# Ledger of designs, part 63: designed miniproteins, single chains, continued (4)

Each design is a single chain, and the fold is of that chain. pLDDT is the mean over its residues in the fold that is shown.

## One batch from the design tools (miniprotein)

Design m14171
Fold by ESMFold2-Fast:
Structure m14171 (fold): chain A 58 residues (1-58)
Amino acid sequence: SELLDAIGQAVLAARDLDDPWAAPEVRTAVRAFQRAHGLPDDGVLDDETLRALEAAAP
């Protein structure tokens, strides 16, 4: 998935942070994923976003 690839790349770019998922580029990629899946696009890893990510990942 292009959106999952974008999230993965953003996390790799932010790997030096204590929480890569708090990085603005990761938040932007998560927000895009949320919009594509009909979820609230707040960029926060809530339970619904995590379930959608697990369902989209192998």
Scores: mean pLDDT 71

Design m14172
Fold by ESMFold2-Fast:
Structure m14172 (fold): chain A 81 residues (1-81)
Amino acid sequence: SAEVEEILARIEELIARLEAALAAGASKQDLATVLAEALHEMGEIRARAAELDLSEEERKRLDEAFARLAGVMGRVRAAVA
């Protein structure tokens, strides 16, 4: 659905922003800021996805995208520790 594609695009944008911050060698303060923004946006995306009647394939695609996002967020979290 168009809604699923929009959610997937938002997840890919968050991943790109987090990867760019890591690649640029951003300060711990800047990494903490981008992580906080990503956590907030992820919460909004998850809330929206919870309202959708997803097919099995759409659910799998979203779960895989969220898993990739969680992996990148984990790397940012490790970098600010």
Scores: mean pLDDT 87

Design m14173
Fold by ESMFold2-Fast:
Structure m14173 (fold): chain A 110 residues (1-110)
Amino acid sequence: SMKEKLEKLKEEVKKLAALLIEIAKELGDEDTVRYYEALLRKLGYTDEEIEELVEDEEVRKEAEEIVEKREKDFSEGEKEALAAQKSELERKYTKVELVLQRKLSEIEKL
C-alpha cells in the first residue's frame, strides 16, 4: 500500500507541476517555470516529456480536479492567501501551488 500511495502522489505531483508551469507562463513568471521544470527533471522526465505534459489538456483537467477536491481542506491561512491575490489567474496559481506543496510534503513523509 505504501508503494501504491507513492506512485499516486508522484502522478498527482506531475500533473499539478505541469498545470503550474502553464499558469506561470501566462503570468510571465519565468523563475517559477524554471523551478517546476527542474522539479519534473528531478522526477525523471525529459524536456520533451515536460513540454508534452504542459500542453496536454487532459493532464490540465485532471490537475484542476485534484485542486478542486483539496479546496475543501484549505486552512484559514490558505484562504487568506487566496483572498490576497489580485487576479483570478494569480488565485488559481496559488491554489495549485498550495496543493502541490502539500503533495510534495506527503511524499517526504513516506
Scores: mean pLDDT 84

Design m14174
Fold by ESMFold2-Fast:
Structure m14174 (fold): chain A 99 residues (1-99)
Amino acid sequence: ADERLAEEGLERAERLEAELRREGEPELSEEERRAAEEVARELEARIAAAPPEELVALAAELYRRALELEARGTPVNRAVARVLYYAAGVLYKRAKALA
């Protein structure tokens, strides 16, 4: 179910935030940072336009995309996957706050 995937996305986002607090922010190449920033901008617009009833489904979609990119294993794909994990976590937190 989409809600289960959205919950997993939040758990992944929380683990990444914990790693960031422990290890500091990873040093990204210009290519990695540019790709992450472009996806972040697209997501900001899409998240802002999403109605409350679609937040869980969108969180699940972004989590699936992040897993697919991470599986492909390039540094750029990993940088983009991190942005998608964080976005999925934010969406699911919003969905739970509204429920």
Scores: mean pLDDT 81

Design m14175
Fold by ESMFold2-Fast:
Structure m14175 (fold): chain A 91 residues (1-91)
Amino acid sequence: DKEYKEKLEEMKKELERMKREFSRRAREEGFEKTVREAIEKLEKIIKEAEELIKELKEKGGSKELIEEFEELKKEAEKIIEELEKGLAEAA
């Protein structure tokens, strides 16, 4: 449980950092490249969360912790959708 909680906290901090940074970079040169890199990082976060959810379910881990990882995954997916919309509007 402790190791999974630490990973969840790190992933949450990364998402918050990316949200703040995105609003700042929205009008900078290289915006498209920055957004593509952000999407790639978010996809990695989603994949890692899926693997951790699977492990927790197999080990009989905390339902609350599983729900938190599923919420993190949904939040990351939503950010990807917003970023993709931004790219489409810029094109």
Scores: mean pLDDT 78

Design m14176
Fold by ESMFold2-Fast:
Structure m14176 (fold): chain A 74 residues (1-74)
Amino acid sequence: MMAQLQKDIDDSMVRISRSVALIMYRNGVSVDDLRKLADEYKALSEKAKAAGDTKKAKGYELISKGIELAVKEL
């Protein structure tokens, strides 16, 4: 039953991260720097996952996904 609420929260986090990445681009951050930022959050997610911190791992994954969606639109 909480699965739908969690999905809505996850989708919102991706949408917010995408919006922030687009704002960063409009303020002079390059597409290549945004790609590097997405890769950095993927690396942080993998490190958190290896450390057993599944909540941090998911948070970093959602941020990376949002940035990747922004880059695909640019």
Scores: mean pLDDT 83

Design m14177
Fold by ESMFold2-Fast:
Structure m14177 (fold): chain A 79 residues (1-79)
Amino acid sequence: SGSVFVEQLGQMYRLAGDNQEARRALGEALHHFGEGDYQGAKEALKKGAEAIRAVASPEQARQVDELASQAISALDTLE
């Protein structure tokens, strides 16, 4: 559902912290989601997850992978 996507995105923003590249990509994901462009939302979300993973600890990397997976699954449910 859309609420699941937004909840997971919010958790990813917390992991992003001050990472401007990640925050920008997550903002693009939210924008595409609002436009009904679920494929664009997935692409932007994956870019955000990669930006977080690039500077994350191994534990934070696992957390972002789980959050991104759930967010993508929620988008797939919406078509």
Scores: mean pLDDT 87

Design m14178
Fold by ESMFold2-Fast:
Structure m14178 (fold): chain A 67 residues (1-67)
Amino acid sequence: GPPTKTVTSVEQAIEVAKSLAPGASVQLVFPDEQTAKLAVEELNKTAGLIAGLSKKDKRVVTVVKLA
């Protein structure tokens, strides 16, 4: 599966996601479900990024950088 990285804020999540190579993905682990949900919304507003909340753990977000 994609590599996993712990983040503490939405801003850090966006920075990590923007640093991904085109076509790459990462799993981001957030401190709480509210921050993870806000991060999904902000990542999906960012051009070239697609983000989804994990069905098993609502603190985990998978991000894909479009090619």
Scores: mean pLDDT 85

Design m14179
Fold by ESMFold2-Fast:
Structure m14179 (fold): chain A 57 residues (1-57)
Amino acid sequence: ELEALKAELSARLREVRALADEIFARGPIGAADAEELRRLGEGTAAPTRELTRAAEA
C-alpha cells in the first residue's frame, strides 16, 4: 500500500539525516560509516521503485 511505502521512506530519510549529523560532527568518515550510508541508500531505493511503478500504472 502506498501509505506504508511512504511511511517507510520517510523513516529511512530521517535515519539518514541523523546519521549524517553524527558523521559531520566527527569530521572525516570512515569505511564503516560509508558502508552504513550505502546500506541505508539501498533500503530507500526499493520503496522508491515501488512508488514509481504504482504512479506509472
Scores: mean pLDDT 67

Design m14180
Fold by ESMFold2-Fast:
Structure m14180 (fold): chain A 100 residues (1-100)
Amino acid sequence: DPKEKAFKRLKEGFLAAGFSEELAEETAEKLVNESNFEKQVGILLEAIERAFEEGADLKVLLQQVDSLIARVKLQEESPERQRLLEELERLRERLREALR
């Protein structure tokens, strides 16, 4: 099953990024069932915010946010793209301040 393989790969990736077992499983399940890019970014934003609140490695979370910003910037300009970038930049600044 391609979805089962995608789920396992995503879950292992999130666990390696320092997500809790519960958060990694929930995030992977949401992502394998979502085909819309903007909604996928929303799922990842919520997951990174929760990982930050749960005390995950801030440097790893910052790398994930930087990767998402780069991916969103590759999309065509739209009001959705602008909102996602603004939310990602706010999260990035919070992570950067917490590293001090």
Scores: mean pLDDT 85

Design m14181
Fold by ESMFold2-Fast:
Structure m14181 (fold): chain A 85 residues (1-85)
Amino acid sequence: MEEIIKELKENPTLELLMKIMGLVLKKDKVDLEKAKEGYKKFLENLKNNKPASDEELAGLIAYLALNEKVEEYEEFLEKMKELAK
């Protein structure tokens, strides 16, 4: 996990992002455009104290990975995997 996130941080690609999202959400593929839209909606909902959706969560994951928040992203992924069990 950390290795893949580090690679995404250094060389951000849709393929690596989709791989990370697949590991978190147990999905084979993720749409990067939806991830960006989810991040935008996540920020709006955070401002309004509303719960996050799957799309917003995907956007947050993409933002954290691409903006070098590797430690926060790893902690987030670990917690998501615990909840997904």
Scores: mean pLDDT 53

Design m14182
Fold by ESMFold2-Fast:
Structure m14182 (fold): chain A 91 residues (1-91)
Amino acid sequence: SSEKVMQLRRAIRKLEDLLQELGRSNLSVEEYQEKLTAEVKDITKLFPKDKAEEILKLWEQALSSKGKARESLYDELMAKITQAIKELLKE
């Protein structure tokens, strides 16, 4: 439907914005925690509660980690968001 297409385009745009912010803030994520948290929370509003909770948990784990561990959690976070968007496309 037109509404679903619009929601998916918004999700993709939010994902691109989040990727850009994460890349830009990689050296100072602590300074941008509030803004990045708001972006993650905003994108999860498009997903079912179980997927949103899983993504938010990964984000919280990333915030409490550093270096390669944080990078790995970011990759997992982005993979989960991508999967949630794909599942939304099937509805």
Scores: mean pLDDT 70

Design m14183
Fold by ESMFold2-Fast:
Structure m14183 (fold): chain A 64 residues (1-64)
Amino acid sequence: MEKTFLVKLPENFDPSLLEPVAARFGGSAEVLSPNEARITVPEEKVEELKELLDLMGFEYEELP
């Protein structure tokens, strides 16, 4: 199973940097706008992704 997160990006963040992050967790990233992206990861990697996003100070929402 996979989980999808909506991530709010800071103004000075390059959204293309999310692709390597998602790939590290066996997932994918989709850039929706300069300030918003969708990240999908395997359920087993959800905790690791949340820890990284918290460390980076990003606001995120888990989608059903």
Scores: mean pLDDT 78

Design m14184
Fold by ESMFold2-Fast:
Structure m14184 (fold): chain A 99 residues (1-99)
Amino acid sequence: SDETAARLEALFNTVAEDEQEAVELGKQVLELLGYRDVKLLEITEVDGYRVLVFSATDPDGRPVYAAVAFDKEGRIVVVAIAPTAEEAIELAREEVREL
């Protein structure tokens, strides 16, 4: 919906000032994209970007993993979804290298 698109844009323009805010922003983005049962598994770093790794359930009820990358200012710059955490992290790595 137009409302969902506007909310998603607002979240991508939001600065997370701390880890708790980064986790909340990542969860909100994934939930707006239709993912459920969003849970933080790991916080890592990929090519200088902070990456939050989540487990979630996709709209078809399948387990997936999301890697959400943040820039130095604390904004979401990449959201990568994959069947495994390792694949999600690698997709996020490829995407941040193109920034």
Scores: mean pLDDT 87

Design m14185
Fold by ESMFold2-Fast:
Structure m14185 (fold): chain A 59 residues (1-59)
Amino acid sequence: DLLDDLDLRFKNGTLTEDELEAALQTIKALTQNDHSYDATVVEVAGKLSIIGMREDLKL
């Protein structure tokens, strides 16, 4: 599971903010043609934003 992998890697200190941005850009591109991805985008964005906040706190 992509989100679980991202969470684990962030906790291990191996995930970069660039990787989070790349994942978000890929998901946004996938939603350009298919609105059925909205729920998935919200879920992924929510989890990635939590990881991003943790990254900011570690700075």
Scores: mean pLDDT 59

Design m14186
Fold by ESMFold2-Fast:
Structure m14186 (fold): chain A 100 residues (1-100)
Amino acid sequence: EELNEEARRVLERGLDTVSAAADATPDFDKQVELAVYEIALAVHLVTARRKPLTPEDLESAAKILEGAAKVARDAGLTDYANELSEQAKRLRELAEEVKK
């Protein structure tokens, strides 16, 4: 399905962005928080490779990206936070398309 392929690409970009944000912050506690979000996103990416994602899967992944965006913003990584927020918004849009 085309929507699942797009969701997978968004998840891949999200994972790369969270990883880059973790590497960019000198705050160890924020690095650990971002690493937890990175692991959670990796689970959704593995799932997307094995089956089509449900709306619930996409909404769950969007929440993870929103959480990571907040940590990145609190770390002063505004560009990474904005990218993560846009990725989360796209996953929510894809969830609505799957519901139709």
Scores: mean pLDDT 85

Design m14187
Fold by ESMFold2-Fast:
Structure m14187 (fold): chain A 79 residues (1-79)
Amino acid sequence: SVVFTDEEIIEMTLKLVKELAEELLKRGEISEEEAENFGLEEMADYLLKLAETTPDLEPQEKAAARKLAEYLRALAKKI
């Protein structure tokens, strides 16, 4: 079994957030300035927006998105 440290989880999460920001920029969904400043807090806000604006999301999927947003905000406080 692999044991991830808090630091390793933060690093992996930041990498995924950065990759999503680059994809959103390619799609014209965010500006270059927004992409440059796109961190854990911005990802949390984006997930909450998706949960509110996606009409066909099941209640459990909305709950999962909100829980993930809370987790990302908690992670942001560690860095």
Scores: mean pLDDT 77

Design m14188
Fold by ESMFold2-Fast:
Order: structure tokens, then C-alpha cells, then sequence
Structure m14188 (fold): chain A 81 residues (1-81)
């Protein structure tokens, strides 16, 4: 499924992070997966919230959150196709 592909890509990105950032990255991944599975969540609003949160973080965490937001956008585009 699209969500399984998302989780696989997210886990690959997390594996490449420094150990100190992995726990926060897992929280971001889990939050994104919950949003993708919840039909009551506005995914466009969720992505905007992710970009706003990323702006407050260090460069490593920021880059990861942006990458995850882009993967959420790809899932949204496929669902609308």
C-alpha cells in the first residue's frame, strides 16, 4: 500500500540519521502515519503544520521533517489520482 511504502521510505531516512535524532524522527514518522490513516485529518493542513514545526528545529531535524512532509504530499497526490 501507499502507506506501507511511506513507512519503508521513512524508516530508511531514520536509519541514516545520527542516533541522537532517531527518537524525534520516529515520533514525526508515527504522527505522519496516523494522519495518513485518519480520514478526518486534512493532510494539506497537516503538511503546513509540519513545515511550521520544521522551521523551529535544528538543520538535521528540519531536513527530516521536510522530507517526511514531501512523502505525505506524494501519498496525497496518489490518493487524488
Amino acid sequence: SLIDEFEKKANELISKLPEEHKEKAKEVKDKAIKALRDPNVDLKAFMNEMFAEAAKEDEVTKSFIIAIAMEVQDVLKEKEA
Scores: mean pLDDT 82

Design m14189
Fold by ESMFold2-Fast:
Structure m14189 (fold): chain A 94 residues (1-94)
Amino acid sequence: SLAEKLREVRDEFVARMRELLAAETDPARRAALEEIRTLVETTIQDIIDEKLSKEEAKKALETVLAHLRAAHPDATGGLALAEETVRRVLEVLE
């Protein structure tokens, strides 16, 4: 189902973000990674829970990504995973 595919994408993203967090010792960079993880995970969960239409989901994902890039420009690894994950979610929604 669509929800199963979205859960798989979400779970892989969370697992990979946890690996980045385990390797990071700087508290400020850890906080940036946690915000990236939380916002992407919760946005995907809102899509799974059918709180967003496909159009609203696309806009929400683009808005979250723009916010994260502006807030955490130095979080290159976390941002790269967020961008890859958002792309995969958008492909599933098409």
Scores: mean pLDDT 89

Design m14190
Fold by ESMFold2-Fast:
Structure m14190 (fold): chain A 69 residues (1-69)
Amino acid sequence: SLADELAAAVKRAALEGTEAETAETVRAARAEANSRLSPAEVGAITRAMDAALEEARAERAAREAEEAA
């Protein structure tokens, strides 16, 4: 679904890109969702993207800590 595609894109940016690139990807995804979907659906997609971001950032931090050890 569009929600899954947007969440996957955001997670990929968070894992592979910079924080600035991730923020830009989130803004682009939100703009696309807002242009195509109702506010209620945008809310659901936003929650999915936020969850994906937290998971990706936690994984990145864990990898960084492991490499520093």
Scores: mean pLDDT 78

Design m14191
Fold by ESMFold2-Fast:
Structure m14191 (fold): chain A 99 residues (1-99)
Amino acid sequence: RKEQEEKALQQLDQDIARYREKLAQARAAGDADTAAVLDARIRVLEASKAATESGHGRDAAVKFTAFGIYVAEYSMGGMSLDDFLKYADQITKDLEATT
């Protein structure tokens, strides 16, 4: 009934907590590029959570899947940090507009 949404929200909360810990470590180490990537990923996760909580979980899932493609491209060296951050910002804004 709402079990799928509850599971999705729990997963998002776990991912947000995990990335916040990694972001703090990256900032402490002075790794600006890793910190920028983690900060962008946290913003997408927080926006996905807000959209899911407002009843737009399906739209949030579609947009989050698109973001996953950008994460994969960046991780494989197929995308610059600047392009990755632009795509992450676009997905975040699209998710925020969905709430």
Scores: mean pLDDT 81

Design m14192
Fold by ESMFold2-Fast:
Structure m14192 (fold): chain A 78 residues (1-78)
Amino acid sequence: LEEAKKKALEAAELLSEVDPDIAEAFKTLAKRAKSAEEAATIARAVVDTARLLGASEELIKKLEELAEEAEKAAEEEK
């Protein structure tokens, strides 16, 4: 759980370069996640949101890597 939450929080922090208000909302959701699966879902939602907001390809690649790491952490906790 903590590892997945950490990755979700890192993804939300990077999203602040695009939209700080939306990033803060995702940070709140990540902190409230009750399972590693929820945290991984939040990290993925950050990626999808960054794409919708027109973030750079480099930022999206970094966010995808964080989402994949969060998903891996969720699988390890099942």
Scores: mean pLDDT 80

Design m14193
Fold by ESMFold2-Fast:
Structure m14193 (fold): chain A 73 residues (1-73)
Amino acid sequence: IEVPEAKDSDEALDLVAELGSRFASVRDRLPPEAAQQIQDLLLQAARAATRGDVESANRHLKQAAELLNKALG
């Protein structure tokens, strides 16, 4: 899974929702520790986006996607 780079806070929140939906669909197949880390990164991305920190939101989204890809194999 690749996540495009958001240009603003609204786009970052849309990407959090999209990646969160994908994560939810496979959550039951993930190790509990990996699922918790991905959830925490998505929450951090949403928080960064809501305060206008698009750069931090993009970093957290990328990390969440990378962990999800690693956990899925």
Scores: mean pLDDT 83

Design m14194
Fold by ESMFold2-Fast:
Structure m14194 (fold): chain A 106 residues (1-106)
Amino acid sequence: SEREKRGKEEIYRNLEKLRKEVEKAIEELKKKGADEELIKALEEFKKKLDELIKKKASSKEVEEFVLEMLEYLKKHEEDEIAKKLIETLANLFNLPELTQFLDLDE
């Protein structure tokens, strides 16, 4: 029980860190007059992050969300801010574990 509780607390802490980085990315994109579609997508990802944190989402729901965000950001990796978010996701959520899900999605 203690080990499971610690794991969940770590996931939520990582979601909070990601939320702050997404918020910062949105501000930086708005400041430089970047693509409105990218800004809107990040605002929607931030909203989903807030919902995942509030409902104490399962590890599966978190992994599915991170995968969705990674797939979207890879299409926009030409943007420095999008690339930085990919690196943040890699650091917080262990990309080798997520790679197993990439083969199951288009």
Scores: mean pLDDT 75

Design m14195
Fold by ESMFold2-Fast:
Structure m14195 (fold): chain A 74 residues (1-74)
Amino acid sequence: MEEKGRQILRELIEKGFSETAALSVVAAIRMALQGLPKDTALELLRSSLEAAGHDEETIEKAVKLAEEEIKKLE
């Protein structure tokens, strides 16, 4: 799990996400794994990225990436 989290962080940074945005994506995935409903985790991620000033396209890419990662764990 630790290695997978580091890999996701690196992939997001390579796609132009800030460290803070990348950490927000990883946090949303972890919250979903801890029992938070997927839709709620993704909504919190969207709100965090919007508050940080990211554009809608960047937010959608981050949310989609988080959703795909959570889906692999179902």
Scores: mean pLDDT 76

Design m14196
Fold by ESMFold2-Fast:
Structure m14196 (fold): chain A 98 residues (1-98)
Amino acid sequence: LPPPSPEARAEADRTIAEAQRIYDEAVNKARELYKQGKYDEAVKVLKEGLDRAAQVLTDAANRLYERGEWAAASRVGDALAEIGTRLYKEIEEIKKKG
């Protein structure tokens, strides 16, 4: 892929940071619920956080792709995959301890 423009890279980085913030807030809330023994509610909060983060990343990837900024769009897609992997680990930890 050609390298992303500085503007597209900055947009991708800002969008990834926003999605990560959304997910981290969901993880913190889920951990509080987990400490209270509310395992089903904790899993629901994690899934809702992933859905919100995924929407932000998907919308940005689509806009970048439409502008021909394929490298930046790919970077945003990779961030979505990483957040999904983190969700799986958090759910497994909740299941293992509950």
Scores: mean pLDDT 82

Design m14197
Fold by ESMFold2-Fast:
Structure m14197 (fold): chain A 79 residues (1-79)
Amino acid sequence: SMSDRRAAILQARGTVLLSEIYVLKKLYEKSTDPKKKEELQKRIEESLREVERIADELEAMGHDALADRLRARVAEIKK
């Protein structure tokens, strides 16, 4: 269905964003420049908000299990 196709695209986008967040977090941990850390933190926060938006859209479409999986990964990153 069109809904299943859209859900697959959103899940893929969420997964790619989470992979990008992991890279940004590693760059943040390695950086010694306070200004660079601030810029990286803002990028991480913006990407996390986008993953949460994707999870909300998946939930609205009835894909609760996919939404919960993305939210669980966001919660782990925020620790």
Scores: mean pLDDT 89

Design m14198
Fold by ESMFold2-Fast:
Structure m14198 (fold): chain A 90 residues (1-90)
Amino acid sequence: ADLDRFIEQVLEGVPEEYREGLAKLIREVFSAKTLPELIPVVLALIDGLEKVGKTQLANALREGLKSFEPFITKEIEERRKELVEKYVTP
């Protein structure tokens, strides 16, 4: 209930084509149990938010990840690309 309301508020004004994919990425952020699972999902969400013009929120998430930048490996970047193709490409 609270998560669904939060997603609706975050995605207000987002084109319909991107809403389902971005909603799934937000749900995966809250479902992630480890840093290797969380980091690529947050990075993909940042890419998706930038693409739909939510630049302020994307920048806030990027600032939050700054301390985790040393953990961004090639494997994390590959997962990010897969998530962007799956959820951010209509």
Scores: mean pLDDT 83

Design m14199
Fold by ESMFold2-Fast:
Structure m14199 (fold): chain A 120 residues (1-120)
Amino acid sequence: KLSPEELKEELIKLIRGIIEEYEHIIDLLEEKHPDNPIAKKLIELLREQIKKLEEIERQAKEDPVKAIKELIDLLKETKKRFEELAKEAEKAGDKETASIAELLAKKEESAIKYLEELLK
């Protein structure tokens, strides 16, 4: 089991990694697909999630266990929204946005499993 300080550092590192990945995907979608309405929905979702992740990062400094639980709940909801958006993109014939949303959903599932293990 990690110490409270190690748990805080690991959690902040994970949150920052997710934010950096979301920012990279936003930049990619804005450059390659500026007029795509489904890509725009994914960008808006990613921006919303970045703000929520920044709030959880602040909370992690005060209560890392509570922050992990809130992050798990956020990632579960975000995963569901990515899966829904991937289906919308597939239906519209937007294979690239669908693939990005599916990859994000899988990464959220991996992050959830990792966070649940940190609470053991």
Scores: mean pLDDT 88

Design m14200
Fold by ESMFold2-Fast:
Structure m14200 (fold): chain A 67 residues (1-67)
Amino acid sequence: SLDELIAQLSPELQPAARALLAAPPEERDRIFGQIVLRAPPEDFPHLAAIAAQLGFRDPEAWIRAVR
């Protein structure tokens, strides 16, 4: 579930991830980009899984493009 994936993120990123879920679709790319820029590499698999559940087409390629 998304809640389980968010719980696996660094604690400092969890509020931003919850804000991402509450955001309108047009804001999600921007908010997610900000999370990825702040995230340690250990969070990337969980961020990719969150993005996939939110409907991002290629979340891993998108994360690589931001970082």
Scores: mean pLDDT 80

Design m14201
Fold by ESMFold2-Fast:
Structure m14201 (fold): chain A 65 residues (1-65)
Amino acid sequence: SLSDAENAVRKALKGEKPSVQEQQALLELIFGLGSVSRAVKLLAKRLGISVEQAEEAVRRIFRSM
């Protein structure tokens, strides 16, 4: 769900590892939008954070997979 993708970003920003379900939700969002950039911008807007913060969170998630 979009909420699980948001939780993945929140946890990554805190230095926590997202659950497998939250990681899968992020991947599903990226594939559904066809773009990492679109997913990052959507998550930044929904969470009230900068695009740069959302990009860093997504990079941390992929590095830890």
Scores: mean pLDDT 88

Design m14202
Fold by ESMFold2-Fast:
Structure m14202 (fold): chain A 73 residues (1-73)
Amino acid sequence: GRSSVTFPNGNVVSYAELSRRTGMSRAQIRRILDNIDLSDLSHVTPAQIQRIGGVSRAQASRFLALLRELMQP
């Protein structure tokens, strides 16, 4: 099975690392990533992440901030 995510900028991060940093399960993270466009994070909101993943607002906000950080050069 897939153990890591390759971002559009070429960064590779494990689901275990994303889970550790957000407090979300790997299954929740995979569900969110399968339903958002990583190439256009400017239109992704914490509310969308919360709705897709079934996660708390704090987890959704942290995950979106982390995704934006990981998409930096």
Scores: mean pLDDT 81

Design m14203
Fold by ESMFold2-Fast:
Structure m14203 (fold): chain A 72 residues (1-72)
Amino acid sequence: MEKELEEGRREYEAEREEIRSSFTPETVEVIEAILEGKRWRATDSAGVELEAGGKTPEEFEKELEKEVARRR
């Protein structure tokens, strides 16, 4: 059971590193607040807005993955 939690944690940390490299530190802080279930907006250095908008953290993560992929 603990191994499954460790694997999920490693994947989560890898995804967060990808986000940190793709966005400014200011945007990363807001993204983390959104993932914690807060209703925030994030704006990166390119002026791209990311919103929780009543989405679940899981739904917001999927949108973040799409945006990170778009920036690569």
Scores: mean pLDDT 60

Design m14204
Fold by ESMFold2-Fast:
Structure m14204 (fold): chain A 68 residues (1-68)
Amino acid sequence: MEDERKKRIEELYEEALRWFEEEAQRHGVDHALALAKQRILEASPEERLAIGRAVHDFLERYYAEQAA
């Protein structure tokens, strides 16, 4: 069922966004990106989609703040 897959991806997205933001705050964006790349290589298809989306959304907000 597509709804179940969407719900799993959304939950994984929220989790990925949290750990990515925490990692970026503690060790910088470059370190967070390296961690995300490593996790994507070992992740399930749903996890890869969620992590990729979380990273994309974070970087869009991050660069928007830097440009302001």
Scores: mean pLDDT 80

Design m14205
Fold by ESMFold2-Fast:
Structure m14205 (fold): chain A 91 residues (1-91)
Amino acid sequence: MTLEELAERLAAHIREVSGSDKLEDITVEEFLAALDRFLRELGLPVYTPPLEIQVELAKNMDKPISDVKELILKAVPPEFQEVVELALERL
């Protein structure tokens, strides 16, 4: 599967969970739910970010991902950061 195919699959999960294609209308909680669905679809285990990132996510669960894009990128497996960046661009 290509980077572009992975990004479109993640974008599709984000749209399905949030009901939106706008970064300003998608919450951190909805993004994390979409990421969990995406990783499960690939047969991958749940990803646990570093404790400091978990704390920051908990504080920002209701915030739009547009406001915390850097936090979102730190909350995903390093090998999927480019997939996430491209998925957010394609929403």
Scores: mean pLDDT 86

